# Designed miniproteins, single chains, part 47

Each design is a single chain, and the fold is of that chain. pLDDT is the mean over its residues in the fold that is shown.

## One batch from the design tools (miniprotein)

Design m1613
Fold by ESMFold2-Fast:
Structure m1613 (fold): chain A 91 residues (1-91)
Amino acid sequence: NAKEFLKEVAEKLRQLADEAEKRGNTKTSDLLRQLAEVAEKLANDDSVDPETALRIVLAGVELARKQAEEDGDTSIAERLKQIEKEVKEKL
């Protein structure tokens, strides 16, 4: 179920945001927190079709990965690549 998956993604993104914040990567952290809120909102919004919701979250995860790479946070960037793969598997 795409809704349950989006809730799981939101939780993972919040955990990554906490890790980025601890390292002082505030741009990555802020972006991940915003993306987690978007994923949770989409998980609870019956007016958005599952494929559209997954595509929106995928675009956000890709943007967050690029920000993590720019910040030099290779650990978060690699974990975001894993989330990208998981989202693509649901599409």
Scores: mean pLDDT 88

Design m1614
Fold by ESMFold2-Fast:
Structure m1614 (fold): chain A 84 residues (1-84)
Amino acid sequence: MDPSWYIRQLEKIKKELEELKEKVKAGEVSGKEAILEAGILEGLARIIYGVAKLEGAVTEEIERLLEEVLEKAEEVIKLAKEKE
C-alpha cells in the first residue's frame, strides 16, 4: 500500500486541528463544539493509522504524524476546557 495517502490524511487532520485551535482562541467556536470536533479528528487519525498498520504501510513519518495529531488534539481539548 502507498504510504503517501496515509501521510496526506494525517497531515490534513493535523491542519484541521491547528485551524480548530485558532478558532477556539478567537472565540469562533464553543468549548463543547471544539472538544467534540477534536475528539472526532483524533478518532479518525487512530482509524487511519490502524488501517495503515493492517496494510503494512506504517513508516516513521506516519508514526510521528500520529503522535503530532494526538498531541494537537490534546492541546485543543485543554484550551477549549479553559474557554468554556
Scores: mean pLDDT 85

Design m1615
Fold by ESMFold2-Fast:
Structure m1615 (fold): chain A 90 residues (1-90)
Amino acid sequence: KLEIIEKKLEELEKIVEENKHERSDETLANETLYIILLTIKEQYELGLAEPEEIIDKALKNLDETAEVKGLSKEEVEKIKEFLKKLKEEI
């Protein structure tokens, strides 16, 4: 579980760092995914929640998060697909 999450987190961290000067829908989506994965790692390491529970909560709250961050419907769908795939892998 943790190894898969850490690998995805490292990949997203690199993408976010390389694109930190760009403000696009794709950059916002990647930043949102990074924060979600960081939350999964932190809560799991602290013994507060299982990764699957955090993913389910993120999926339920994603529409609200999208409104707050100004994410497009296309980027919201990409985030949903990423999180669903991550849940199947762990």
Scores: mean pLDDT 76

Design m1616
Fold by ESMFold2-Fast:
Structure m1616 (fold): chain A 85 residues (1-85)
Amino acid sequence: SGKKLTDEEIKELFKVLDLDGDGVIEREEMYRAASPLVEVYGKGRRLLPGVTPASLDDFFDAADKDGDGVIDYDEFLAYVKEKTS
């Protein structure tokens, strides 16, 4: 697939998911942000294609590389780049 997200686009999407602006995404924040993001914002849909409530847990667990229960920017960037490469 020829459409790769830039580091800037990934950072913008992370900022949208990070509702509190604290630099990390908690699992519950992602659930609250993901539904309107997937439906309204095409950027969210590009990173979370075919997302269902069940697949959000799998996505969060895969992106949470440190297993600390939150996703920071570096974990999010690494996951997105791996998925879009």
Scores: mean pLDDT 61

Design m1617
Fold by ESMFold2-Fast:
Structure m1617 (fold): chain A 80 residues (1-80)
Amino acid sequence: NTASILLKALDLAVKKRQFNKVLEILQTLEQLGQLDALEKAPPKLGGDLLLSIHLGLVDPDERVAAQALQKYLLTLRSLK
């Protein structure tokens, strides 16, 4: 249920483009050893997160957080 709460918070943060909050939530999941819970996230969340990261990489204010977020997407691909 903790992972479920974090996934809901992640979805909201992605929709609001709060990249620092998205990064904080993903770091929390990593520290809890629950990054694999992202495999069970709604498909739309993954697509929205990828689009947000792509847009953030071209925004100077969001670029650092977006670059850090790319690491988690690669890790999730590796766990598959």
Scores: mean pLDDT 70

Design m1618
Fold by ESMFold2-Fast:
Structure m1618 (fold): chain A 62 residues (1-62)
Amino acid sequence: ATENIDFAKQVVKEGLDLLKKTYTDDQIIDALENGLETVKIAAPNLSELIEYLEKEIEKLKN
């Protein structure tokens, strides 16, 4: 599907690739965890995006 969620996932992926060139995994994890908490509060119905962000955070931890 070419829904807004697919676009948001692509933006996250491209943003992470850029951040990895400048920041440590720990710094990126901290930023993503803060972003995830914001999304959970502001847009809890975006469950697919929330799940995607949680998976990306777990990948960075290992």
Scores: mean pLDDT 76

Design m1619
Fold by ESMFold2-Fast:
Structure m1619 (fold): chain A 112 residues (1-112)
Amino acid sequence: SLVEKLEELGWEVSRVDAPGGSLVRARFEVESIEEAIELLRKIAEELGLTLEILDEREGAGFLTGQNVVEKYKKVVQMVLLTANGEPVASLLLMLREENGKTVAELFTGVAT
């Protein structure tokens, strides 16, 4: 699964409660959002999936559960597709700065 592959490759994976169900949160220290996207693209390829970018925004704040997250520099919405173009997972990738380091934070609802 996507979650197992993220854990295998050193992402810090956890479950978070959200309205309408649980989400997977995965975190990884990166130099840039482009590096994070490239890492996710490689994971998608290893799973036989395609990664498509749907939207990119800079300087975004949004709600995670009951909390407003104001520290995101960039937000990228993506989808994982099968070889015939069917969606299997929605991905929200965010770039934040914590303790002088750049961290990629991924939220995903995965199909079982």
Scores: mean pLDDT 73

Design m1620
Fold by ESMFold2-Fast:
Structure m1620 (fold): chain A 75 residues (1-75)
Amino acid sequence: MRREELDRRLRELADRAAELARRAEEKGDWEVEAEATLTLMMAAAALTIEDPEEREEAVRELEERIRRVEERLEE
């Protein structure tokens, strides 16, 4: 259960990062678009983490990154 829940959260974070990248592209903010794209790649890579503790840490890091990207995009 816990692993499947973290997988679901990682997919949700990847979707949010992809959305933020699209929004940054619409605004012409290449720096924010690059950060959102990197966050998307990190979320995809985190799905390969087998250790539950490392996976939970990856989720926390990705949530923090998405929050920062959202803040920068909103200005």
Scores: mean pLDDT 80

Design m1621
Fold by ESMFold2-Fast:
Structure m1621 (fold): chain A 95 residues (1-95)
Amino acid sequence: EKKKKEEVEKKIEEYRRKNRELARRLVENPEEAEKIAEEARKLGDEILKEARELKEKGEVEKEEYLELEVLAGVAYIIAGVAKTIAEIEKKRAEE
């Protein structure tokens, strides 16, 4: 029981850290925006898959499941913002 909760909390913290790193990279290296958009989209897909598997096994509480869904949503928002930045950078390169 206690070990399963610790494993879920570690996954939540890992996904929170990955989202933060993607957002930081996007601000520091906008030329990588196209790559960051793809990585963020894949992260969102990964988080949702993990959340569904944990829910099916009965290994997550409602609050933990909702937090994983929010983290996946944040990853998809980062992907959308990164795609927009990639389009801006492409137009800048055409000048």
Scores: mean pLDDT 85

Design m1622
Fold by ESMFold2-Fast:
Structure m1622 (fold): chain A 81 residues (1-81)
Amino acid sequence: EKKKEELEKKVQEAKEKYRQALLDEAGATVDLIGAAVKALAGSKEEGEKLIEEGQKRVDEATEKMKKAKEELEKLKKELEE
């Protein structure tokens, strides 16, 4: 019925958001590590700037990931009950 159909669509959307957030977090983490290595190797000022930006990106991606995961789990429980 309509209620189940809407839940299925929301689950699909939440899964996509969660996957995107996971990929964004992984990419931001790799960039952050690279920036830290460069800061140690001799690009200190540039590396510190990149670390700051990378940390912001990781924070945003982590927040989206957690929200998407919680929403997905809640919707899946509602759908599968």
Scores: mean pLDDT 76

Design m1623
Fold by ESMFold2-Fast:
Structure m1623 (fold): chain A 55 residues (1-55)
Amino acid sequence: SPVRKEILIGFYKIVRDSELYLAERMRENGSDPAVIEEVEKGAELTREKIAELEA
């Protein structure tokens, strides 16, 4: 369903933006660099998922 695809894309965009926001806050708060790297990898995977769904 086109509607379900749009909802899913919207959900992943919220997840991406939340992951990027979290990584920025963690960097500002002096969090563990290894943990920040994992969050940033998660954001990249979410971005790739959005691109796949929009193709």
Scores: mean pLDDT 86

Design m1624
Fold by ESMFold2-Fast:
Structure m1624 (fold): chain A 63 residues (1-63)
Amino acid sequence: MEDALRRLRRQLERQYGRGQADRLFARFLDALDRHIDQQLARGDISQKQADDRRRALARFRRS
């Protein structure tokens, strides 16, 4: 997941420039967080899988 998020951020920076890439990436992380909540609510993933994914997203928000 972390390598995929790093590649996405790099692609957004190349395509849209840093300022717009940062905004788009933040919105993407918010969308992923909501998607994790929806998957957990549907029973598609376990609580542990949701927690692991949320920790990965939190690290990218702090960067």
Scores: mean pLDDT 78

Design m1625
Fold by ESMFold2-Fast:
Structure m1625 (fold): chain A 63 residues (1-63)
Amino acid sequence: SIADLVLEASRRVGGRRIAEAVGEALGVDVETAEKILLRVILGKASEEERRVVEEVLRGLLAE
């Protein structure tokens, strides 16, 4: 699940790095990116937000 991807990426690179990478990908600040991450985990995000977050997490896990 997307929540499992977030947990794995958090263990590998840390939650701050995830929020920074999501913020860069979406063109938003880190605080906004953290709110988007929470919405994605809760299944309340837009399809575009979910897709971008998943792509960012997969990229971080591939490093």
Scores: mean pLDDT 83

Design m1626
Fold by ESMFold2-Fast:
Order: C-alpha cells, then structure tokens, then sequence
Structure m1626 (fold): chain A 90 residues (1-90)
C-alpha cells in the first residue's frame, strides 16, 4: 500500500481533524528521516542546500513540538505512513 492510499484510508475512517494531525506528523517524520539519511550518506551540500536542509529540519521539529500532545495512536499511524513513503522512495 502506498503512503497516499494509507492516508486516504485514514481520512475515510476517522474525523478529518484527526486525519490532518496524522498527515502533518507523517510529513514531519518523513522529512526528518530524509535529512538523517542525507547526513549518514555524507552528501556534500553547498551553503544554500545546507540552509534549506536546516530550514526543513526546523519546520519539521516545530510540527512535532506543536503536536507533541496528540494521541499516541495518531503518532503511531503517522510513523507508519512516513515509513511507507520512505520505502516508496527507495
């Protein structure tokens, strides 16, 4: 199942407000994982690319902080969607 298909299933089975929390958390989790993979791979970035990466990291961390009190079930679903998206990118 693709990340998009899983997200549509979630939107069909829970309140829209909860589904949006899952979507925002999943995007933040996936973005942080991509940044971590780039750092582990030792990819050489210029100053502008590094600034963009740090801005993306800051935005993703801000979303996780904002939604820190979200129900654990929604956080779990977001991690599952992020993992699916990352597998599709491989």
Amino acid sequence: MEAVEKMEEIRATMPEEDAEIVRRLAVAEAQLAVIERLEEAGVELDAEQRADMEAARARSRAVLEELADAPEELKRLAREIAELALREAE
Scores: mean pLDDT 81

Design m1627
Fold by ESMFold2-Fast:
Structure m1627 (fold): chain A 59 residues (1-59)
Amino acid sequence: SIDEKLEKLKEKAKEFEKLLNQVAPTEITVEKLSDDKIKITIKVEGEVYEFIVDAKDVS
């Protein structure tokens, strides 16, 4: 289900956020937009980057 994929993606995001925080203050959030789309937001040094991925392409 998408909820299981979302949980796995959040776990990966948490690990990546931890690594990036060694270089610069970073926050990564993962949210479900719909059953077909997931939004990943990366906030680093006051800049915001947003990515939308197809849920079916998430493991």
Scores: mean pLDDT 79

Design m1628
Fold by ESMFold2-Fast:
Order: sequence, then C-alpha cells, then structure tokens
Structure m1628 (fold): chain A 76 residues (1-76)
Amino acid sequence: SERERLEERMVGLISRTLLALRDRLSDEQLAALYAAMRAVREEMLQKYEEGELSPEEALAEFERRLAALVAAVEAA
C-alpha cells in the first residue's frame, strides 16, 4: 500500500543514517538518535493517516527533521 511504501522509505532512511554515523557516535548516542528518528517517523505517519500531509509532504518533512537531528548530535 501507499502507507507501507512511505514507512519503508522512512525506515530505509533511518537505517542508512545510523550506518553512516556508526563509527562516529557511541552506542548510547546511536540509541538516542534512533529513538528520536523513530518518534518523528511515527509523527509523520500519523499526520499522513489523518490527512494533514500527503506522502510526499510527510517524506520531505521527515527528511528535514532527520537532518536537524543529525546536525544536533554532531554539534554535541
């Protein structure tokens, strides 16, 4: 379904982000980042299901929010 494809894209982006950072961040930082990214994924999927965002809008906002989370962790 469209929802399943959107969720798969979000999960894939999370996985790629964590793999790219695995050698730079501690296990504790990676766990915290994963939890934060997962929370944003659930928020975007809920907004999509409630009709607040299209799939394209949900993915674009998700990518923006993930970039901000990565920048925040790298600045710490």
Scores: mean pLDDT 88

Design m1629
Fold by ESMFold2-Fast:
Structure m1629 (fold): chain A 91 residues (1-91)
Amino acid sequence: ATAALVAAGQASTDREEIERYAARLTALQVAKALENPEVVKPEELAELLREQADYLETVLRWHRLAEFLRELAEMVAAGAPAEVFRELAAA
């Protein structure tokens, strides 16, 4: 997830729409990262997603996006292929 997306979302009155957009973009970024495993290890990506989810839940109170990021982290840790995350990004 990008800090710029989170900051821009706070300026919006439609938080659900921003959370949905951020969720799709995060899924796409996860897919791209998994397609280049030499750059980012799946374990490190899963940890990053959990840390970002904790921040979103505890600081920003974006519970839906936080739960989605935790789900992505568990799927990454379980070895889900990049295609699964591309499908999530397309939804």
Scores: mean pLDDT 76

Design m1630
Fold by ESMFold2-Fast:
Structure m1630 (fold): chain A 80 residues (1-80)
Amino acid sequence: MIEEELERLVEEVKRLQATGVADAEVEALSDEEIALLSAAWLYLTTGDRELALELIELAKEDPEKALEKIKEYLYELRLK
């Protein structure tokens, strides 16, 4: 079930990247939704499926902690 959720989130991220989403649409998302979409984006960027699945589980249990972990990974990626 969580793998199916990752696949749906990946498709959503790909659609958002292809269509060019307005800033206002991103601002309307909840912390949980942002964490879930960011986890799928990290999977697309890194190919690390295990990391993405862990972040999706964490986002459902503790969105704030998931966002902090995602922020750490995004910081690391910005150095590349």
Scores: mean pLDDT 72

Design m1631
Fold by ESMFold2-Fast:
Structure m1631 (fold): chain A 61 residues (1-61)
Amino acid sequence: GPISQEEIARIIAELTGESEEEVLALMQRVGLREAVEILAKRAGISPEELLKRAKERADEM
């Protein structure tokens, strides 16, 4: 089935060094796009790079 919001949060947390719970809370508060932009900026990478890495990780599952 489609990837759950919790699975997306876990992948982003692993890539950024944030906690899964904090990433999930941020995604629920501001939506996926804004959460990715905020978390990528905190991690010192582009939102495009974070999305690319998350997609590659999800495709391995």
Scores: mean pLDDT 80

Design m1632
Fold by ESMFold2-Fast:
Structure m1632 (fold): chain A 78 residues (1-78)
Amino acid sequence: SSMEQEKRKKEAEEAAKKALEEVKKLNASPTILQFAEREAKLLVEAVKKGELSLEEMKKRLENLVQSAREITEAEKAA
């Protein structure tokens, strides 16, 4: 139903926002943050188009935060 689609879209946008807030908490560089923002936007669009499930999107957002953490730690170690 259209109401279920609207709820799914809102949950996707909220999940993306939460993931980006986690990336910001890492004190990631502006470059890493911009990359994360772009990837999160693409994931939200995929869910809106019905190309990606909300569950799969959440897993990819978790992987995105983990990648941002690893890159940020590598940059600080260099």
Scores: mean pLDDT 84

Design m1633
Fold by ESMFold2-Fast:
Structure m1633 (fold): chain A 88 residues (1-88)
Amino acid sequence: SLAEELDARSTSPEALARAVAEHLRALAEQIRRAEAEGRLAVMSPEAQAEARRVAEDPAGTLLDLADELAALGAPEELVAALREVAAE
């Protein structure tokens, strides 16, 4: 899981940012598949809207995460790495 990988990763900010981006990309694909199969209908309308947002724009989701982490006082190197990976 992402939580287990984050707990295990005390590696470079770039490596952590790439791991987060890869998980968001995989999650976006899973959400797109779930929507095509009608599986999102079991969620609340609000949860469905959030899921669709991630699926439509995983890079924008990563940028929003970087902004939130910056507001919480995360290291500048991690925030910069997340923004750089989102721009790829």
Scores: mean pLDDT 78

Design m1634
Fold by ESMFold2-Fast:
Structure m1634 (fold): chain A 96 residues (1-96)
Amino acid sequence: SHRHLVIIIVHPDPEVAERLAELARRQAEIAGYDSIEIVVSDDLEEVARVIDALLAAAGLPPLSEEEQRAAFEELRETSRVAAERREEVEEQIAKA
């Protein structure tokens, strides 16, 4: 079976976003995903469009405006935490 992963990175620093994208590709490969698509954006409307497209592909309805804001804030927070913990995660991957 083909396993595809889409990762959305929300970070205002493009250098940090690039490092997170590299880390995400390595993690997806170790986890056994056959392909990965990475989207980098700090624009809520752009991120919402990507999520809505993924939902449509799965036969699910689009997000409400409140759900779009919540998803964007969650992705932003997750990306921020990942950036802070990047060194630890890179060390864990090196051991795998």
Scores: mean pLDDT 80

Design m1635
Fold by ESMFold2-Fast:
Structure m1635 (fold): chain A 74 residues (1-74)
Amino acid sequence: SLSPEESAALRELLRELGRLREERFGPDDGRKLPVSEEIELLEEATRRVKERHPELAEVVDRLVAGAKAALLAK
C-alpha cells in the first residue's frame, strides 16, 4: 500500500499529466502515444509537481523513475 506522501504525490502527478494531455492534444486524451512522448509528458508533469509541491519532490522522483523504467521495458 502507498504511504500518505506517495498517495499525495501520485494524485498530483496524475492531475498534471491530465492537464498536459489536454493542453497538448485537446479533450481527446484516449490516444495511444509513442513511449518517447509518454516520457516527455511524465518529465514535464514531474517538473510541475515539484514547482507547486516542493515537499513532494523526492517522492515524485522515485515514482516517476519506476514509471519510466516500465515504459522503456515495453
Scores: mean pLDDT 78

Design m1636
Fold by ESMFold2-Fast:
Structure m1636 (fold): chain A 80 residues (1-80)
Amino acid sequence: TATVEGEVTEGNAKEGDLALVINLKTGLIGEGKVDKEGRVKVEIEGDLKVGDKALIVVYRKEGDRYIIVGTGEGEVVSVK
């Protein structure tokens, strides 16, 4: 299991917004939430390596629609 940490760099994400974290080398995904500081931490299962880069896509439900509210970057910080 790999731990990916990152932050929202673009858009207007809020604490509690849903975040999809995509490892760019493997295509493996994890789901988490944005914290009050705009950070995201998720665990992803699979053969990831420390230093692998990730894309973060932040989305929110507005009425009956899901909207993308931000994007960010992360990387794998630990593997166990």
Scores: mean pLDDT 84

Design m1637
Fold by ESMFold2-Fast:
Structure m1637 (fold): chain A 103 residues (1-103)
Amino acid sequence: MSPEEKAREALLELFRRLAETLADADGLISLEAFRAWLAAQGFSQADIDRFLALLRSFDKDGDGRLSIDEFLAMVRALLDSSNPEDQDLLLALQSAALRALQA
C-alpha cells in the first residue's frame, strides 16, 4: 500500500473504533446518540446539522439508525469531497474522535 492509502486506512480504523463506541446493543448508531455526542464535543448547531444531513443520506431505511459500515461510508464521502467545508468538518471530527478514544 502507498503511504497515502495507509493513512486513509488508519483514519478509517479510528472512525470504526469511534462508531463501535457510539453503537448501541444492536450494533447500530442512532442519529440522536450521534447528535448528543457531537454537542458534547462542542460542535456548532450548523456542523451538527451538516453531519446529520450526511448520515441521513446513507440511512436508506429512514429509521434514524445506521450501521457502522454506513457511518464509515459518510466518513469516506467526507474524505473524497473537494469541498473545503467538508474537509474542515472531517478534521474536527477526527480531533473529537481522538479525544473521545483517549478518555
Scores: mean pLDDT 79

Design m1638
Fold by ESMFold2-Fast:
Structure m1638 (fold): chain A 67 residues (1-67)
Amino acid sequence: GIRQALLAALEEVRRKFGDETAREVRPVLLEILASQPASVEEAIALVRERLSGEVGETVVEALRRHG
């Protein structure tokens, strides 16, 4: 589900950008999860609003792969 996809996205951010970047991204992903998006596409739209650049794109790609 979306929770598993967001956890996978956080792990990909940690692997690609490091623990400090993952720590900064974590609260954004938790807020998105708390908003209870109805679909992976809605979660992706929320990510694109809040995260930009390579970090945002990494999260989007992980959601597409694991959602």
Scores: mean pLDDT 85

Design m1639
Fold by ESMFold2-Fast:
Structure m1639 (fold): chain A 98 residues (1-98)
Amino acid sequence: SQLEEDLELKRRVVEEIVRALREAGITEEELDELVEKVKKEEPEKMAEAMKKFEEEVAKNPERDFIFALKALMLARAGVLREVLEPIFERLLAESEAL
């Protein structure tokens, strides 16, 4: 299964991302501001990621899921990498243990 298709079923991933953002003091409003900045600076790179994000949000409009998806979209664009990198490293290590 694709990560985007089963993200709702991978609740732990969403919860870990949301926790890291909150511990870093990053708000939903700050993520929205970062999305708008990246849209202006790298419109072509963000266009495809944003289209995919909108399709996923239409299927699952849960607050924490949307928050986590915005962070993942920004991380793919090279933003928030420092905040999310330790989580991705842990998730990769855990997936190898499964």
Scores: mean pLDDT 69

Design m1640
Fold by ESMFold2-Fast:
Structure m1640 (fold): chain A 90 residues (1-90)
Amino acid sequence: SLVDELVEEFRKILEELVKTGKIEEALKKIRELLLEASDNLSKEELIELLKRISEIIKKTIEEHGDKLTPEQLEELKSLLEFLEDLIKRL
């Protein structure tokens, strides 16, 4: 499904972020992914995507938080809060 494809793309973005530390590049790619999702997914599919990528962020912070700078961690936590708020408004 498109949801599964976008979830896998999101996972790769976060893996690259952990590897390279390029937070601005990661945030740009995430924004592009969310725009594609908004244009192509139903409300139900969008909620599923947002929940699944929120879990990926949580796991990334838990498993790789020690490899991230405080600034990168703050950006990921901010993104997580944004996504959780967006789910509540849908």
Scores: mean pLDDT 88

Design m1641
Fold by ESMFold2-Fast:
Structure m1641 (fold): chain A 65 residues (1-65)
Amino acid sequence: TSEEEARAAREAVVGAVEKAKSLEEAHEAVRRGLEVARTEAGRRAARAALAGKTKEEAIERARAA
């Protein structure tokens, strides 16, 4: 996976969390994304976001992954 692909995958997860109205909706969107993720970077970002206890924490964790 190229760094550009990894960055795009992380940005997609962050975007999904930001668009959600609540942490529950964010986790549902991220879980759906995880099922179709083709890159390890995408799966890592999604799993990191799912560990967040708030929407803000989910975004920070996904960005750091």
Scores: mean pLDDT 80

Design m1642
Fold by ESMFold2-Fast:
Structure m1642 (fold): chain A 84 residues (1-84)
Amino acid sequence: MGLELLREELEKKAKEIYEELKEELGEEAAKEVGEEVFKPLEELIEKGIPMGRPEVFEELEKRSEKLVEEKRAELLKEKKAKAA
């Protein structure tokens, strides 16, 4: 079903983002970003986003990227403040 396929793709993307962020920001920060990014996306899937529409999947990916970028910027700012 479309929901299962979307969930599978989100899980793969979450794993890739987690590994990338873990190398850059450390395990704690990567876990925090994972929770803030993918927990809301999972809620959207559970609330019945229409599946089978490429636009819906692209919107979820775009939202995921935005949340990751915002959280990454916040964590980088915090890291610079502590390093100073």
Scores: mean pLDDT 64

Design m1643
Fold by ESMFold2-Fast:
Structure m1643 (fold): chain A 135 residues (1-135)
Amino acid sequence: MTSLDLSNQDLGSHVLPPELVEFLRKLKDLTSLDLSNNNLGPNLSIPEGAFDNLKNLTSLNLSNNGISYIRKGTFDSLKNLTSLDLSNNLLSSIEEGTFDSLKNLTSLDLSGNKLTSVPKLPSSLTSLDLSNNQL
């Protein structure tokens, strides 16, 4: 399986479901994951290591989930990621170092959040959307 669309599944809980985390850990060949529009809530707790086996992932969509916080280390294993969509969430800040492992990231969408400052960005980035924030 190289692509998985789990958008609009109403996965809405304050934690990514354990069954989904266990399933994702088995998908080592996955290149695209869409988790958008799931109402994961303001306290999205992506368990440590939830994405650790997704080493081939090039695209991750987490848009429209109500995410207010990203734990440091959440994306550390996604070294092949080229596109990350975090748009239309509730992010007011991004911790320094959150994107440091994303050395191949070329596209980042942070539009429609509540950011008051520009986060530290990967040097590989060629496309950035920071529109509709509080900058």
Scores: mean pLDDT 82

Design m1644
Fold by ESMFold2-Fast:
Structure m1644 (fold): chain A 73 residues (1-73)
Amino acid sequence: SAAEAEAALATLERMGLHLTPEQRAALRRMIETEPTEAIPSPHELARNEVTLETLAALARGEDVEPVPGSLFA
């Protein structure tokens, strides 16, 4: 849901990942596209080092392939 996406984005910002509006929109779209049962919780997102590395690389402007088990897979 949109509320779950916003909660996940807020968690990432608290962790020091200052995403651009475009990156936030992309991440929200990824969360909203998946079935509710398949959407990672904010706790799972915070514990997922691969997801955090992918988001950090995207924030730096790097092109990173999605990894299975991450928010983008």
Scores: mean pLDDT 58

Design m1645
Fold by ESMFold2-Fast:
Parts: sequence; C-alpha cells; structure tokens
Structure m1645 (fold): chain A 97 residues (1-97)
Amino acid sequence: SNLEEAVKLLSKGDELLDAGRYEEALEQYEKAIELLKKDKSATSLAASVLAERGGLYAKLGRIEEALEDYKEALELAKEAKDEAMAKSIEQEIEELS
C-alpha cells in the first residue's frame, strides 16, 4: 500500500539522516511525502514528514525550501486538528523568518 511504502521510505530517510547522508535523506522524504499525500488517512503523518524535511532544509541553509515545507506542514497539521504540531511548526517558521 502507499502507506506501507511511505513508512519504509521514511525509515530509510531517517537512517540516511543519522548517517549524515543529507541529500539521499531528502530524496527518501520526498518520495514518502508524495505517497502520503495520496492517502487521506495519513494527513498527520504527511505533516510530520514535511516538518522533518523542513528542519533538514533549514540545517542545510536552504531557508526558502524549509519555509515552504513548514508552511505546507502547518496547513496539514491544522487539517488533522493536531494543535501541538501546528504550534511547534509555527514557532519554527517564526525562528526562520
């Protein structure tokens, strides 16, 4: 399923991130996000992965891409009614702006 494949891609992305293989981690996160966006039940997970990728973009100095990911993550977190995640993402946006 799209969800099962996305979770595997997310896991691989996290492994690559821990290994300092940042560009490869970004590629895995991108693929996971595309699959999660196709699954209406996975809105909260999609928001979480977008926020993780946004954080990685920020760490790499790719601030415009980080803000785009955080903005989309915020919209999805609000759609999922995850107030804690939305507040956390709003704080990250303020720190980068």
Scores: mean pLDDT 88

Design m1646
Fold by ESMFold2-Fast:
Structure m1646 (fold): chain A 106 residues (1-106)
Amino acid sequence: PSPADAAAGNLDGQSEHLQRLGDRIRSTATSEEQRQAADLLDQASRLFRQASELVRQGRYQEALELFSQAVDLLRQAAKLLNIPSRYVDLLTGPTRSTLEQLAVQS
């Protein structure tokens, strides 16, 4: 697979994972902060799915912009869940690097 195919696949996988995580957090939520975090995860999931479609279309700069917006939502969700934001950076870093490389080459 090409680097673009790998990046799109990773974004699709991350989107699916965040949707499932958001659903689980919402179903077990005992606070408004947890429910708000689940909503942010749902929003990030949709943005990653849109970014994946843009990658498949060769629209790498637009995909990177949506990816960055999704990562900011993940950092906000992490803050509400008392998860260090560095963990979001570690999980999203490889995909960000690939998207940045693709955007510069296009």
Scores: mean pLDDT 87

Design m1647
Fold by ESMFold2-Fast:
Structure m1647 (fold): chain A 67 residues (1-67)
Amino acid sequence: SAKAEKARELAKEALKYATNPGAKKALEYASEEDVPEGALGGAIEVALSVETNPKAKELLEKAIEAL
């Protein structure tokens, strides 16, 4: 869906700024085109819960809002 595609692009952008290893792993998974929307949302929530970089957090919050 367009919402999932937008969330995935925001996750890819957030990965460029992500500093937490767990967030990076979750965002690498979320960046895959074949990931179901529920799994995509879960991966973004995991990344947002552990990431501290302000730009990455902003992009992740926008990704959750897009879903």
Scores: mean pLDDT 83

